# Designed miniproteins, single chains, part 18

Each design is a single chain, and the fold is of that chain. pLDDT is the mean over its residues in the fold that is shown.

## One batch from the design tools (miniprotein)

Design m637
Fold by ESMFold2-Fast:
Structure m637 (fold): chain A 85 residues (1-85)
Amino acid sequence: SKFEEAVREALEIALAARPELELLEKAGLLGELEPLLREADRLLQEAGEAYRAGNYEEATRLAEEAARLVREAAEKARRLAKELA
């Protein structure tokens, strides 16, 4: 389903960004990603609630928005990690 695809995309992006997140943690810069990650977490929670309620279209939209924010956070993490080199 598109919902499962969006959730999988968000997870795969987060896993791929692990090396950059590790560098940012050592540098004390994880706080730079907190607003994006907090909003993504909120959207994923709401997507799960919509999915359990049978509102699959809303669940998919929320999950896709969360995946977009996770991608944005990963891009920001890569930029910050590059600046540390």
Scores: mean pLDDT 85

Design m638
Fold by ESMFold2-Fast:
Structure m638 (fold): chain A 117 residues (1-117)
Amino acid sequence: SYTVSVAVRDEAGRGLGYATAKAKAGETVTFTFEASVAEGTRLTVLASVEGPARIKEATVTLTSKTTGETWTVTAKEGESGESAGGGKLEFLPSGAVLGVFPAKADTVITVSVTIEE
């Protein structure tokens, strides 16, 4: 099994959440974070995996606790995804996945990562 890591930060680089999970090739791991931030705060999500494993697909879902509005972005290996809400999700040359999203007030962030060997 391989360690999948997800970190969430605000635009000042302050850590809002960090979690790790063990996964095997072909498995999907899901992480959930809550961010109590002002509307329009730029959130950064960074997902990575250890060793010879790579991320094949990542999905980030943001849900406003205030309005219930939800927006989802998916990026597959070598691709970028964008949402109508101005969120972006892209694969970096390192194989890590970087998401940048404008928050609504009190946002739930769900990150799902599928890995391959």
Scores: mean pLDDT 81

Design m639
Fold by ESMFold2-Fast:
Formats: sequence, C-alpha cells, structure tokens
Structure m639 (fold): chain A 82 residues (1-82)
Amino acid sequence: MESAAKVLEKAAEMVETGDPFDVEVAMSFARAVVGIMLSRGEPGAEEVAALVDRAVAAAEAGDYAKAAEYLREAAEVAREVA
C-alpha cells in the first residue's frame, strides 16, 4: 500500500514536468498500480482507479497540474488503506 502511494507520488512529479515521455511513463505506472490493486481486491482500489482516470483525462487535455493533483489524491487514498 505505501509502495503504491510512493509510485503514485512519483507519477505526480513526472506528470508535472509536462514532458511527453515523462507524462506517458507516469500514466503507465499509475495504470499498473490501479490494475494490481483491483486484481487483488485491495481496499480503496476503485477510488484510486477513479482518481487515476481523472488524472489521465486532465493530462490528455494538457492540464498537467490538475493531473498531478488527482495522482496525489490517489496516493493519499492508497496510503490511508495500507
């Protein structure tokens, strides 16, 4: 759980750069964390998934600051359910 939170925090840092490569890598890691949490039936997995989906939508719209905000909210949820 704390490991998932750390990955999501790092993804937020990467997406804030606005660099296309860093943004793509960040979204890949965030989606991987969601997939693992959902496959394991972890508490808060669906809430983390919803926040990551919002982060992806914000990044696709070019709002990297908002995408990072959603990823940090997802990290907080992942930390609380650890």
Scores: mean pLDDT 82

Design m640
Fold by ESMFold2-Fast:
Structure m640 (fold): chain A 55 residues (1-55)
Amino acid sequence: SKKEEQLKRKLESLEETVKVSLENLKEYGTEEGQKEGIKRIEEEKPKKEEELRKE
C-alpha cells in the first residue's frame, strides 16, 4: 500500500494547520498567551504525528 504517501500528506496538512495557528497567535495574542499557545501546539503536533505513524 501507499501508506507512506498518505502519511506524508497528513503530516503536511498538520504542518500547515500549525503554521496558521502560530501566525494567528503572533498577530493577535499577548506575549504570555502566545507562549502558552506555542507550547500547546508543540506538544500536540508530535502526539498527532505519533498517532498517525503508530496507529
Scores: mean pLDDT 76

Design m641
Fold by ESMFold2-Fast:
Structure m641 (fold): chain A 66 residues (1-66)
Amino acid sequence: EERVAAAEAALADHPDDAQIWVELGKAYLELGEYDKAIEYFEKALAIDPTNEEARKLLEQARELKA
């Protein structure tokens, strides 16, 4: 999982970067791992609650899981 590995490496370097959590969520969303995608988008919003991309992707992940 090349995208997941790259995002995890970036997160290890910058754990407080909301955009890295968004990229992790997007990678898991693409893999069909909706629960993990939701968790990571929620973490991104905990860091930056104004992140529109994270909010929209969180809504999408919840819809796909339902």
Scores: mean pLDDT 77

Design m642
Fold by ESMFold2-Fast:
Structure m642 (fold): chain A 63 residues (1-63)
Amino acid sequence: MSIDEALGQAAPPLREELGVSVEELSRATLKAVNYIKKNNLPASQVEEVLRRFLEEEKARAEA
């Protein structure tokens, strides 16, 4: 599974679960992709990394 495939699989259910906006999802996805590439993380870590950045976006919106 590629990183792009893993992102495509993880993003829709996480967006629904966390109730984030399209803008928040876009920012979190960009941050997640950059983090994954910089650290050479496997596709299996994509969902966890994306969830973390989505939670950060949600926390920022609530501050």
Scores: mean pLDDT 79

Design m643
Fold by ESMFold2-Fast:
Structure m643 (fold): chain A 62 residues (1-62)
Amino acid sequence: DASDVEIAEALYLIAEAITELALRKQHPDMSEEEIRRQAHEEALAILRKTNPELADAVEKRL
């Protein structure tokens, strides 16, 4: 359902934001580009472990 993908997208955005904050605190010398890349990959990886089809749908919407 569309609502499931919308909820998953919201959860992805929250996970991405939290991961980005954690990476900045632990690695202050890391570039913004690298922080964004790692946060994106980690958030999607969490979704893929739970529901790979839903993770793919979220990735296509980004």
Scores: mean pLDDT 80

Design m644
Fold by ESMFold2-Fast:
Structure m644 (fold): chain A 73 residues (1-73)
Amino acid sequence: SLDRQLEKIKELAKEDPDVALTFAEMLAAIAEREGNYEEAAKVYRTLADIYESLGRPDLAEEYRKKAEELEKK
């Protein structure tokens, strides 16, 4: 399930954040391309959580806003 993939990405981010972020960005792009905005929003919230853990609250807030916009569709 997507939720299981996102948990694995969060664990990966503790060891290799660049790879985890790339994987999450790929999943978000696929979900948006398929019109699955609820899945894309979940992925963007995961990206926000990772950026927050990396000390990038600016990027975390940007991705949370993207998730909120997609949830309105």
Scores: mean pLDDT 86

Design m645
Fold by ESMFold2-Fast:
Structure m645 (fold): chain A 66 residues (1-66)
Amino acid sequence: SLTIEDVVLGFRAFDTDGSGRWTREELRAALKALGLPESWVEEFDRDGDGYVTLEELREVLLKRFG
């Protein structure tokens, strides 16, 4: 079964610089690679600043899977 931590680990594989922060483009690529809807990027980038942190990512995943 897909857990929040499994999805987080998948996204971290695309965090090549280890910043714990993704651009909208990096998140779209990760979503596509993980077989998740690319439209979810709009929900992750709630404040529209063009960046999503690990904490924001977990919050959205909790709403979807928890």
Scores: mean pLDDT 72

Design m646
Fold by ESMFold2-Fast:
Structure m646 (fold): chain A 83 residues (1-83)
Amino acid sequence: MLDEKAEELYERLLKADPAELAEILRREAEIARELGMEELAERLQRIADLLASPDPAAREEGVRLLVELLREQALQYQKELAE
């Protein structure tokens, strides 16, 4: 179930070092740009910037946006498999 997977991801992301997670997402954004996925690259960069923030509220927002992005990607993948 997507909700259970999203909760598991959220818990894993909260346990991760936000700075380390931000660096991972920055690298993913570079790869997305190289693949011509500009919108995805911009979203990943935005989330990375929030996670790298010294503000705990900004980091929390970054985790929420990352979970939302992953949920959207999972739904798109399910749609492609069904069609």
Scores: mean pLDDT 74

Design m647
Fold by ESMFold2-Fast:
Structure m647 (fold): chain A 70 residues (1-70)
Amino acid sequence: SADELVEKARELYKQGKYEEAIKYFLEAIREDPQRAAELLRMIADIYKKMGKEEAAERYQAVADRLEALR
């Protein structure tokens, strides 16, 4: 389920496995697209932790747009 994928992603994030955490968050979005804005913000935060500022800004912008459409 999407909840199990999110739990796995959070565990990987705590272990510093950022790329794997992003993959599990993306799978969670596929399982539950209604959570896309929430989960894309989490992906943006991971990119910030990785020092990938441009990627972080892009994912944050997509999340903000999706939230505005609700």
Scores: mean pLDDT 87

Design m648
Fold by ESMFold2-Fast:
Structure m648 (fold): chain A 91 residues (1-91)
Amino acid sequence: SIEREVEGVALGMALAVAVLDGDAERAQALLREAVELGVVREAMGAALGLLRATGAPEEVIELVREAGRAAEAGDLERAEELLREAAALAA
Protein backbone atom coordinates (compact mmCIF):
# COMPACT_ATOMS: atom_id res chain seq x y z
CA SER A 1 0.00 0.00 0.00
CA ILE A 2 1.04 3.65 -0.43
CA GLU A 3 1.08 4.05 3.38
CA ARG A 4 3.61 1.21 3.76
CA GLU A 5 5.75 2.62 0.92
CA VAL A 6 5.83 6.04 2.64
CA GLU A 7 6.73 4.37 5.97
CA GLY A 8 9.53 2.49 4.18
CA VAL A 9 10.93 5.75 2.78
CA ALA A 10 10.82 7.35 6.27
CA LEU A 11 12.61 4.32 7.80
CA GLY A 12 15.25 4.49 5.05
CA MET A 13 15.92 8.18 5.65
CA ALA A 14 16.26 7.52 9.41
CA LEU A 15 18.60 4.57 8.65
CA ALA A 16 20.85 6.79 6.51
CA VAL A 17 21.02 9.38 9.33
CA ALA A 18 21.84 6.63 11.87
CA VAL A 19 24.69 5.37 9.63
CA LEU A 20 26.08 8.91 9.21
CA ASP A 21 25.85 9.42 13.02
CA GLY A 22 27.83 6.18 13.57
CA ASP A 23 24.83 4.68 15.41
CA ALA A 24 24.99 1.03 14.34
CA GLU A 25 22.37 -0.13 16.88
CA ARG A 26 19.78 2.37 15.56
CA ALA A 27 20.55 1.51 11.92
CA GLN A 28 20.15 -2.23 12.67
CA ALA A 29 16.87 -1.63 14.56
CA LEU A 30 15.49 0.41 11.63
CA LEU A 31 16.48 -2.35 9.18
CA ARG A 32 14.71 -4.97 11.34
CA GLU A 33 11.56 -2.78 11.37
CA ALA A 34 11.73 -2.43 7.55
CA VAL A 35 12.02 -6.26 7.25
CA GLU A 36 9.03 -6.80 9.61
CA LEU A 37 6.93 -4.33 7.57
CA GLY A 38 8.03 -5.83 4.21
CA VAL A 39 9.45 -2.47 3.01
CA VAL A 40 13.20 -3.25 2.76
CA ARG A 41 13.37 -2.23 -0.92
CA GLU A 42 11.71 1.16 -0.30
CA ALA A 43 13.81 1.78 2.84
CA MET A 44 17.11 0.89 1.14
CA GLY A 45 16.27 3.01 -1.91
CA ALA A 46 15.57 6.02 0.33
CA ALA A 47 18.69 5.41 2.47
CA LEU A 48 21.00 5.16 -0.58
CA GLY A 49 19.38 8.25 -2.12
CA LEU A 50 19.97 10.33 1.03
CA LEU A 51 23.56 9.05 1.45
CA ARG A 52 24.35 10.03 -2.16
CA ALA A 53 22.59 13.42 -1.80
CA THR A 54 24.60 14.25 1.36
CA GLY A 55 27.95 13.25 -0.22
CA ALA A 56 28.60 10.22 2.00
CA PRO A 57 31.86 8.36 1.18
CA GLU A 58 31.43 5.82 -1.64
CA GLU A 59 32.67 3.01 0.66
CA VAL A 60 29.81 3.77 3.12
CA ILE A 61 27.29 3.79 0.24
CA GLU A 62 28.64 0.42 -1.04
CA LEU A 63 28.34 -1.18 2.44
CA VAL A 64 24.72 0.04 2.80
CA ARG A 65 23.90 -1.17 -0.74
CA GLU A 66 25.32 -4.62 0.10
CA ALA A 67 23.37 -4.65 3.41
CA GLY A 68 20.18 -4.01 1.42
CA ARG A 69 20.97 -6.91 -0.93
CA ALA A 70 21.69 -9.23 2.03
CA ALA A 71 18.39 -8.23 3.71
CA GLU A 72 16.43 -8.83 0.48
CA ALA A 73 18.07 -12.29 0.26
CA GLY A 74 16.94 -13.01 3.88
CA ASP A 75 20.46 -12.84 5.36
CA LEU A 76 19.70 -10.45 8.22
CA GLU A 77 22.87 -11.37 10.16
CA ARG A 78 25.03 -10.32 7.19
CA ALA A 79 22.91 -7.20 6.58
CA GLU A 80 23.31 -6.08 10.23
CA GLU A 81 27.08 -6.75 10.12
CA LEU A 82 27.40 -4.60 6.96
CA LEU A 83 25.40 -1.76 8.59
CA ARG A 84 27.70 -1.92 11.65
CA GLU A 85 30.73 -1.62 9.31
CA ALA A 86 29.10 1.30 7.41
CA ALA A 87 28.32 3.18 10.66
CA ALA A 88 31.86 2.61 11.99
CA LEU A 89 33.37 3.91 8.73
CA ALA A 90 31.04 6.96 8.69
CA ALA A 91 32.03 7.94 12.26
Scores: mean pLDDT 89

Design m649
Fold by ESMFold2-Fast:
Structure m649 (fold): chain A 59 residues (1-59)
Amino acid sequence: DERNRAVVAVANEVIAKVDADPSLTLDEAKELGRQLAEERGISPEVGEKAGEAAYLTAR
């Protein structure tokens, strides 16, 4: 599923950003997820959830 691959890509990119910047907040990770999802043509709501999950995984 192409959409599933896009969601995983968004999550991995957020994880990389969280790992690189320990000061990055949950709200910033959610917003980053939304923006990356829009760039990939998927729902920003899905991107927000992916960003949240990525942040919690990276911590």
Scores: mean pLDDT 81

Design m650
Fold by ESMFold2-Fast:
Structure m650 (fold): chain A 62 residues (1-62)
Amino acid sequence: DAGERAAAGAREAAARGDAAGAASMQKELYVTGHGTREGVLAAVEAAARGDAEAAAQYAIDS
């Protein structure tokens, strides 16, 4: 479903070192009802640090 695709996209973005892309996929999870606002904020903060793995981590765990 859309949540699984967004989580997979976040992992792929993190593998490429694309922290902003990983955070964007976390926002997609939240909008489609598969994530939380706290998860989006944490992913955006991680992306601001350049931490692509942390940005994708919540999408994997959600």
Scores: mean pLDDT 70

Design m651
Fold by ESMFold2-Fast:
Formats: structure tokens, C-alpha cells, sequence
Structure m651 (fold): chain A 71 residues (1-71)
């Protein structure tokens, strides 16, 4: 199933960027994932979790809290 394979790769890429401290790339990949998988609520929630953590690490507490509420 193409969507499942692509989603796994995109999720890993965003998670690796977050893990390695590349927060700007993690944000970009998570935003792209939300748009790409907008009809998959479980994936969208996971990408919002990545956004929330990336913004928290960058010191944007307001954005982090907003995305945590969406996850």
C-alpha cells in the first residue's frame, strides 16, 4: 500500500530531524506530512506531536501548546 509506505518514510524522516536537533527540518517535514496525509487522523496527530516538540525546543511555547492540543 503506497500511502502506508510513504507515510512510514515521511514519519521516520521527521522524527530523525527532531532527534538530531534539526528542528527547522522537523517542522517542515511535519507540516508537509499533515498536508499530504490530511485524511488520516492518526498520522496527522503524530505529525502535530512532532511540530509541538520542535517548536518547544525552539522556544516557541505558544506554537508548541497549540499543536499539542491538536495531537
Amino acid sequence: FQEELDAGVDLIAASVALRTGDYETAIKLAEEGIEKYKDNPELVKTFYQILAEAYRQLGDEEKAEEYEKKA
Scores: mean pLDDT 80

Design m652
Fold by ESMFold2-Fast:
Structure m652 (fold): chain A 75 residues (1-75)
Amino acid sequence: SLREELRALGHDDRRIDSHLAGLLVTRLANALERGDEEEAKKYYKELEELVGKERAEEFIEAAKRSVEEQRRLSE
């Protein structure tokens, strides 16, 4: 798992959680940009499990907003 890989690189659990949240947000944004709703759903759940529902909703909305801006700039 990514957690085990990061731990092997000498990161503590708090630092790992921060890196995992950032990675999940990036993967979520990429999935949303591609229109992959099933992959996006997977990352929604993983974010909720990692940072809790309230904070996960903030990250999800930020990712959606970012993707909408990128789509507008690409037209």
Scores: mean pLDDT 73

Design m653
Fold by ESMFold2-Fast:
Structure m653 (fold): chain A 90 residues (1-90)
Amino acid sequence: MADELLKKGEEALKAGDLETAKLYYAKAADLYYEKGEYEKALEALKRLAEVAADDPELKAAALGGMALIYEKLGKLEEAAEYAEKARAAA
């Protein structure tokens, strides 16, 4: 369940395992998106972007995912903003 994956990411982060935290946050975001839970997918991607500060490619992917979700939510201004942030991060 996506909520369980998000929780596992939090537990990994508390343990100092950034790579495992990235993996679980990414999986949670994907599963929330597949279920149409766009606001929760956005939360998971925000957490992914934060733990990917030293990983420009993964950070760009997370920001790009946020842009797609804002578009799904009808928030076109935010979608454009995050698409630009994703291009700048790559």
Scores: mean pLDDT 84

Design m655
Fold by ESMFold2-Fast:
Structure m655 (fold): chain A 66 residues (1-66)
Amino acid sequence: DIDEGVALLLAGMANLMISKGEYEEAAELARRGLELDPESEAAREALARALAGLGRDEEAAAVRAA
């Protein structure tokens, strides 16, 4: 499951970008992770956190609910 491993790596990179305040880059990395592994909870949480950092709270809630 190369896709699962890459999605986890992308989620980790997204979390690093979130810690730096780079929310747009974090959202892009997390979305790429979900494209490779749609069931990746790590990528989904990273995307939700990035969207919340951007003030896009409705989208963040929708991502968590999916």
Scores: mean pLDDT 84

Design m656
Fold by ESMFold2-Fast:
Structure m656 (fold): chain A 86 residues (1-86)
Amino acid sequence: MEEAEKYLQLGGLYFTNEDYDKAIEYYEKAIELDPNNAKAWTALGLAYYLKEEYEKAIEYFEKAVELDPSNEQAKRLLETAKKELE
């Protein structure tokens, strides 16, 4: 649990520095340790969204919403990513 949160934080640092490939690497490690962490799935989806990989972003945002249906940020990001494919 603590290790998953550390990977999520490291991913966030790379994300802030616009290193989305490194951010994805650490978010995937966080998910391997805690696959029910909706925040990590949202972060992974957002990194793919900013890489313009909208189909993957949608998959990961859908997983985040499934794990936490009250997460309005993930729901908005999901709808935004779906509109990119219209």
Scores: mean pLDDT 86

Design m657
Fold by ESMFold2-Fast:
Structure m657 (fold): chain A 64 residues (1-64)
Amino acid sequence: MAAELAKQRAEEARRQAVEQGLAHVDRLEKIAELASKYGSPETAERLRQEVEDARRALEAELAA
């Protein structure tokens, strides 16, 4: 029972993390594209780094 709940919680947390990660990456990519066109170079660079970091974190989560 307890192990079953822990397994379900781990699966749900992992599913939520992946879903949130994908949504976050997609959102940052759109903002980074807009920043490249209309914003400052500093903002565009920062957002590109955040996209890369978010993708790496998501890949690490999926690999686990």
Scores: mean pLDDT 76

Design m658
Fold by ESMFold2-Fast:
Parts: sequence; C-alpha cells; structure tokens
Structure m658 (fold): chain A 86 residues (1-86)
Amino acid sequence: SKVEEAKELLKKGYEAYLAGKYEEAVELYEKAIKLLESVDPNHPDLGVAYAGLAGAYGRLGKDDLAREYADRAEAIFKAAGVTPTE
C-alpha cells in the first residue's frame, strides 16, 4: 500500500539522517509526504515526515525551512489529536 511504501521511505530518511546524509534525508522525507498526502492530508505519519524535514533542514543550516516544517508537523499532530512530547 501507499502507507507501507511511505513508512519504508520514513525509515530510510531517518537512517540517512543518522548517517549525516541530510540532503538525502530531505529527498526521502519529501517522497514519503507525497504518498501520505494522497492517502490522508491529516495522516499522523505526515507529522513524522515534516518533523524529519525540520531536523534535516536544521542540520543543513536552513533555519527558516526548519521552522516552517516544524510548524507544519505541529499542525498535523494537532489535527490528528496528537500533541508532540518535548
């Protein structure tokens, strides 16, 4: 399914992030977002993908993009009835 494919991309994105491959992590998270948006624009895994993008952009020094995607993650989690734990 598209959700299973997106979850695999989220896993690969996180592995790329842990390996310091932040640009690769961005590409993988963006692919996961496209799949998840086609299923449900409020899917909780979209919040995970946006949070991953925020982290990767922060590491790349793209602070404005990092804040934008962190805000998008918060909005998705709020819409899904989930609050991020600090």
Scores: mean pLDDT 82

Design m659
Fold by ESMFold2-Fast:
Structure m659 (fold): chain A 65 residues (1-65)
Amino acid sequence: MSREEIAEELVRELGLSRRNALRIVDIYESSKGDVYEALRRIQEELGLSRETAIRALEIINELSK
């Protein structure tokens, strides 16, 4: 799936802004499979809860097959 398609799914599932959804995808890609680092950065950079950050990463992982 494209970066934009993944972001649209995050918007639908989590009610995030498109800007935040796209940033989460970028954080995931730049973390190179380090889920712990991605989770930390999402929380620190976007001010999202741990639960929201975990769910976002689960959605991206499922779509990024």
Scores: mean pLDDT 83

Design m660
Fold by ESMFold2-Fast:
Structure m660 (fold): chain A 92 residues (1-92)
Amino acid sequence: MEYLRLGAVYLREGDYEKAIEYFEKALKENPDNADAYTILGEAYLKLGQYEKAVEYFEKALALDPTNERARQLLAEAYSKLGDEEKAKEYAA
């Protein structure tokens, strides 16, 4: 919880590299935390690391298939990669 909170603060401040560092620490403590994967993917998306973002959003959806936020962000990441077919598949 502490690392997730600190990561969220850095994400809000626009320090995406620090946010990623703290979210990765949170996942080492709780590997089954779908929310942590979703937020880590979002941080990578903000950094323009779209392939990494896809990887983390897919992990979030593997843990919680009903995670609408992860699905929507995955669609955005695929769109940024130019995979319009995949983007449409995940778009609400």
Scores: mean pLDDT 81

Design m661
Fold by ESMFold2-Fast:
Structure m661 (fold): chain A 62 residues (1-62)
Amino acid sequence: SKEEILEEIRKILEEKGVSEETIEKVLAVLNKLSEETQRQVLENMKASDVVIKVAVHEAKKA
């Protein structure tokens, strides 16, 4: 489900030391996307720290 995917992404961001404020911004953006796209983001975050850094940087700009 969307909720399970977003919770897993939250845990990854917390483990990487991302602030709660930034995590909420990232999750707000991802919540607007389809479940399939959210799953792709989750898999990419597991595979590469670069994807996490880009997502955090973009969320901070918003």
Scores: mean pLDDT 78

Design m662
Fold by ESMFold2-Fast:
Structure m662 (fold): chain A 60 residues (1-60)
Amino acid sequence: GAALQQRIAEAEQMLDSLSDEELQKIYDRLVKAGLISEEDATLEGMKKVLRENLLKEASK
C-alpha cells in the first residue's frame, strides 16, 4: 500500500512548512539527544532521519 509513502510525504511537507528558526530548534534538540550528527542538522538530513524512522516503525 501507499500508506507509508504518504506518511513520509506528509512528514516532509510538515518540515518544509516550518520556519528556519523552528527547524534550527528541532536540529538542536535532535543533536543534543544524539539522534542526528551536527553534519546532518539540515533540512535534507532531517528528511532522511524521518524517512528511516517511519520505515522502521511501519516494517522493521
Scores: mean pLDDT 74

Design m663
Fold by ESMFold2-Fast:
Structure m663 (fold): chain A 65 residues (1-65)
Amino acid sequence: AKKVAVVGGPTREEAERLAAEIAARHPPDEVILLVGKSPEEVLEFAEKLREETGAHVSGYATSEA
């Protein structure tokens, strides 16, 4: 099955940084960046995508310090 990582953060820089770390540990087939979304919104998007596509979808989010 296709592996998809949904990665979010308050800024593009933070989301890209987190995405790079995730890809190094568990390389996905596709990365989707959600910029300016809350952790809750990112995880909800990942869950919806998993249900709609049947892909192996993992959600990751960071918040402002």
Scores: mean pLDDT 77

Design m664
Fold by ESMFold2-Fast:
Structure m664 (fold): chain A 55 residues (1-55)
Amino acid sequence: SVLDIEGVGPELAKAIALYAIKNLNGKMPRTLEELKKIPGVDEELAKKILEKLYG
């Protein structure tokens, strides 16, 4: 779960989910650049999210 990632709170997890629904047809972002487009996600947090979901 994205909520299990250090630095990702419930509000940010919701923002990531909404971004995926609106911009990626409900698919989770797979690249640093896509994740960094989400408000509240910096490069370090984007790396952690990718490692948790796809690493």
Scores: mean pLDDT 74

Design m665
Fold by ESMFold2-Fast:
Structure m665 (fold): chain A 60 residues (1-60)
Amino acid sequence: MTLVVEALEDYTAKSADELSIKKGDKLKVTGVVDDETLQVKNLNTGKTGLAPIYLLKPIS
């Protein structure tokens, strides 16, 4: 089963590898980078990138 998370707040990418996200966006987890960072796909935009785990809530 694919893990889907929801953004708890807006986030602006601080590097080329990070994804800018908006509060309430649904994201598919595509990989784990480390304890603080997930690789995700934004289901609203189709863009992929890194996002901080602390702003993401599991919903599936």
Scores: mean pLDDT 79

Design m666
Fold by ESMFold2-Fast:
Structure m666 (fold): chain A 68 residues (1-68)
Amino acid sequence: SELEELLEELERLVRESKDPRRRAAARELLHLMKEKGEKVDLELARQALRAIREGDFAAASRYLRQLR
């Protein structure tokens, strides 16, 4: 499922990323997705993940705020 794929990628970023900002953002998104489960906005989660992957932490912070 898309949810499972996003969770797996986030867990990989938390484990493997050398950038502490990327690890922190990925951990926050992972926590929000696990907490909300089926109530999470998957499109916003994808946008947040993309921002995290690209190192756009300003955009990532905005998406994470919207996901709360």
Scores: mean pLDDT 85

Design m667
Fold by ESMFold2-Fast:
Structure m667 (fold): chain A 72 residues (1-72)
Amino acid sequence: MEKAEELLKKATKYLQEAIKNMETDPERAIELVKKAIEYAKEALTLSDDPELQRAARAVIKGAELLLEKIKN
């Protein structure tokens, strides 16, 4: 349980850091978004908790939308 939550927290932090870097370093922001997706996917594999899975899927979707926004 804690390990999956820890990965989700890392995914959220990487996503927040990506948002901060969007204007100054878009290449760095893209790398951070990819790491956020990786950690969120890992959290999904480690927990069968519906709330955690829903949160992780939301992070993945948000990260994918942010990636599209950075590239435009």
Scores: mean pLDDT 82

Design m668
Fold by ESMFold2-Fast:
Structure m668 (fold): chain A 84 residues (1-84)
Amino acid sequence: VLEKLKKEAEEIIEKAKEAIKEGKLEEAEKILEEAEKIVELLSKAIEAARAAGEEVPEEAYVLLDLYQKVAEEVKELIEKAKKS
């Protein structure tokens, strides 16, 4: 499961790179928005579970880390494209 999720994260980054290469910044920005929404939802869910005294599975933290990296890399790609 984790290996598949890592591959999906890499595919999202690659799609953003392709969109930027084609000059479709709007598509790359949509990918960034989607990744950022996932990060926010996961972060809030983890925080709510911790506040309730529930055990947070390690996989939740791995997913959060993966999508944070996706958002960071896509954002960097968009910023570089805008400067060019």
Scores: mean pLDDT 79

Design m669
Fold by ESMFold2-Fast:
Structure m669 (fold): chain A 61 residues (1-61)
Amino acid sequence: VEEYREELRAVGRGLEDLRRQAADPSVSPEDREAAREAARQLGGVGGELGGKYGDLLSSLS
């Protein structure tokens, strides 16, 4: 259970880093676009994980 919370926190930190990279004007346009795409994909994964872990936590309570 705690490992799932840590995984969700890691996703949140990853999104913050990608969002920062996407907004950084010193990063190449290609890298900024890649970071934006990666953040969108990671956000989708985070949403799916949150739903599954929510169900798991309910069953373990």
Scores: mean pLDDT 73

Design m670
Fold by ESMFold2-Fast:
Structure m670 (fold): chain A 67 residues (1-67)
Amino acid sequence: MELEEFIRELSETYGVAEEALRYLHEVLGLSKEEIEAIAREIAATPRGAPRSLLLRRVSERLAKLPR
């Protein structure tokens, strides 16, 4: 599946901005499975939660991924 199609479907499924998902792929070089796992963590974070809480959850997920 093309990256843009994957990002669009993931955005629609988890309510995460497409731009954020693209940045995870471009900046961090994450696989599709890793991006989906992070999207789930973001979606599980309450709307309006502090940025620090969201960043902490994402960082915890990234720390579990092999480089």
Scores: mean pLDDT 67

Design m671
Fold by ESMFold2-Fast:
Structure m671 (fold): chain A 70 residues (1-70)
Amino acid sequence: MKRETEELAREAVEVAEEAARVALEKGDYTSAAAAGLLKVAAEFAASLGDLEEARNILEAARELLEELKA
């Protein structure tokens, strides 16, 4: 369980960092800030072993990145 949470949170951080990079390149400071918050939330989910929250954050990060690439 903790290992699975750590893996999901790590992926969420990576996706959120990519979303922040894309947002900043576009000058979308609001989306860049949202990506930064998702990264911090993923790190907290990992530290607390919150598997469900780690999954939710990963999905949110993926959706944000997809919207930014549209």
Scores: mean pLDDT 83

Design m672
Fold by ESMFold2-Fast:
Structure m672 (fold): chain A 72 residues (1-72)
Amino acid sequence: LTPEQQAQVDAIAERVASLSPEEQARLRAELAAAEAELAARAEEVAALPASLRAAQEAVREAVRRGLAAAEA
């Protein structure tokens, strides 16, 4: 990730951590659905450029981190 992309990822994590419990529950369900879709399309995902896969995973990780921080 570029420093600019990393700053965006960090901003996403902070934003997610500040969401209401209802919004966090909705986002958690959406994340689980997105991860299931990616698993179902694993071969297509593996064919993506490594930089794009890294960027997409970093965004999902930021969301997971924000949700975990809110639960702690």
Scores: mean pLDDT 75

Design m673
Fold by ESMFold2-Fast:
Structure m673 (fold): chain A 90 residues (1-90)
Amino acid sequence: MSKREELLEAARAGDIDRAVELLKQMIEEGVSFDELVEMLREAVRVLIEQGKPVQAAALAILGTGLFIDYLKSLSPEEKARLKEEEERRK
């Protein structure tokens, strides 16, 4: 299973904590911000389609907060390491 598929399954189950944990793991793996934002949007849409707008709003807020807090917590060296990992995968 891909982490993207696991994220969508967590969203369908309404497991916001699991969805946030998967996003954290993807950030640590150096997944691009554009891909992370798109995956978050897709998971939020799944929750809305299931009639769970409160959970959708919670995931959107927590996911966005996670991205902001993670970037703020990173040292310049950790930011450089994520960039090096992405360059190394190409």
Scores: mean pLDDT 75

Design m674
Fold by ESMFold2-Fast:
Structure m674 (fold): chain A 65 residues (1-65)
Amino acid sequence: SDEEIREALIEKLKELGLSEEEAEKIADMFLAGRTDQAGARLILEHGASPEQVQEIVELYEKLKA
């Protein structure tokens, strides 16, 4: 379900050092299909590496299947 996907994404984003509020915003972007925008925001505003963004994208794709 979207709720379970959202919670898993929030947990992973918090492991990367995002706050609950920031993690929720990014998770909601992924659920809205704004994957490229979510990835760009993670790199530009939160200092995530391209490798870390790829890991989150792969998690989202696995959970969605």
Scores: mean pLDDT 85

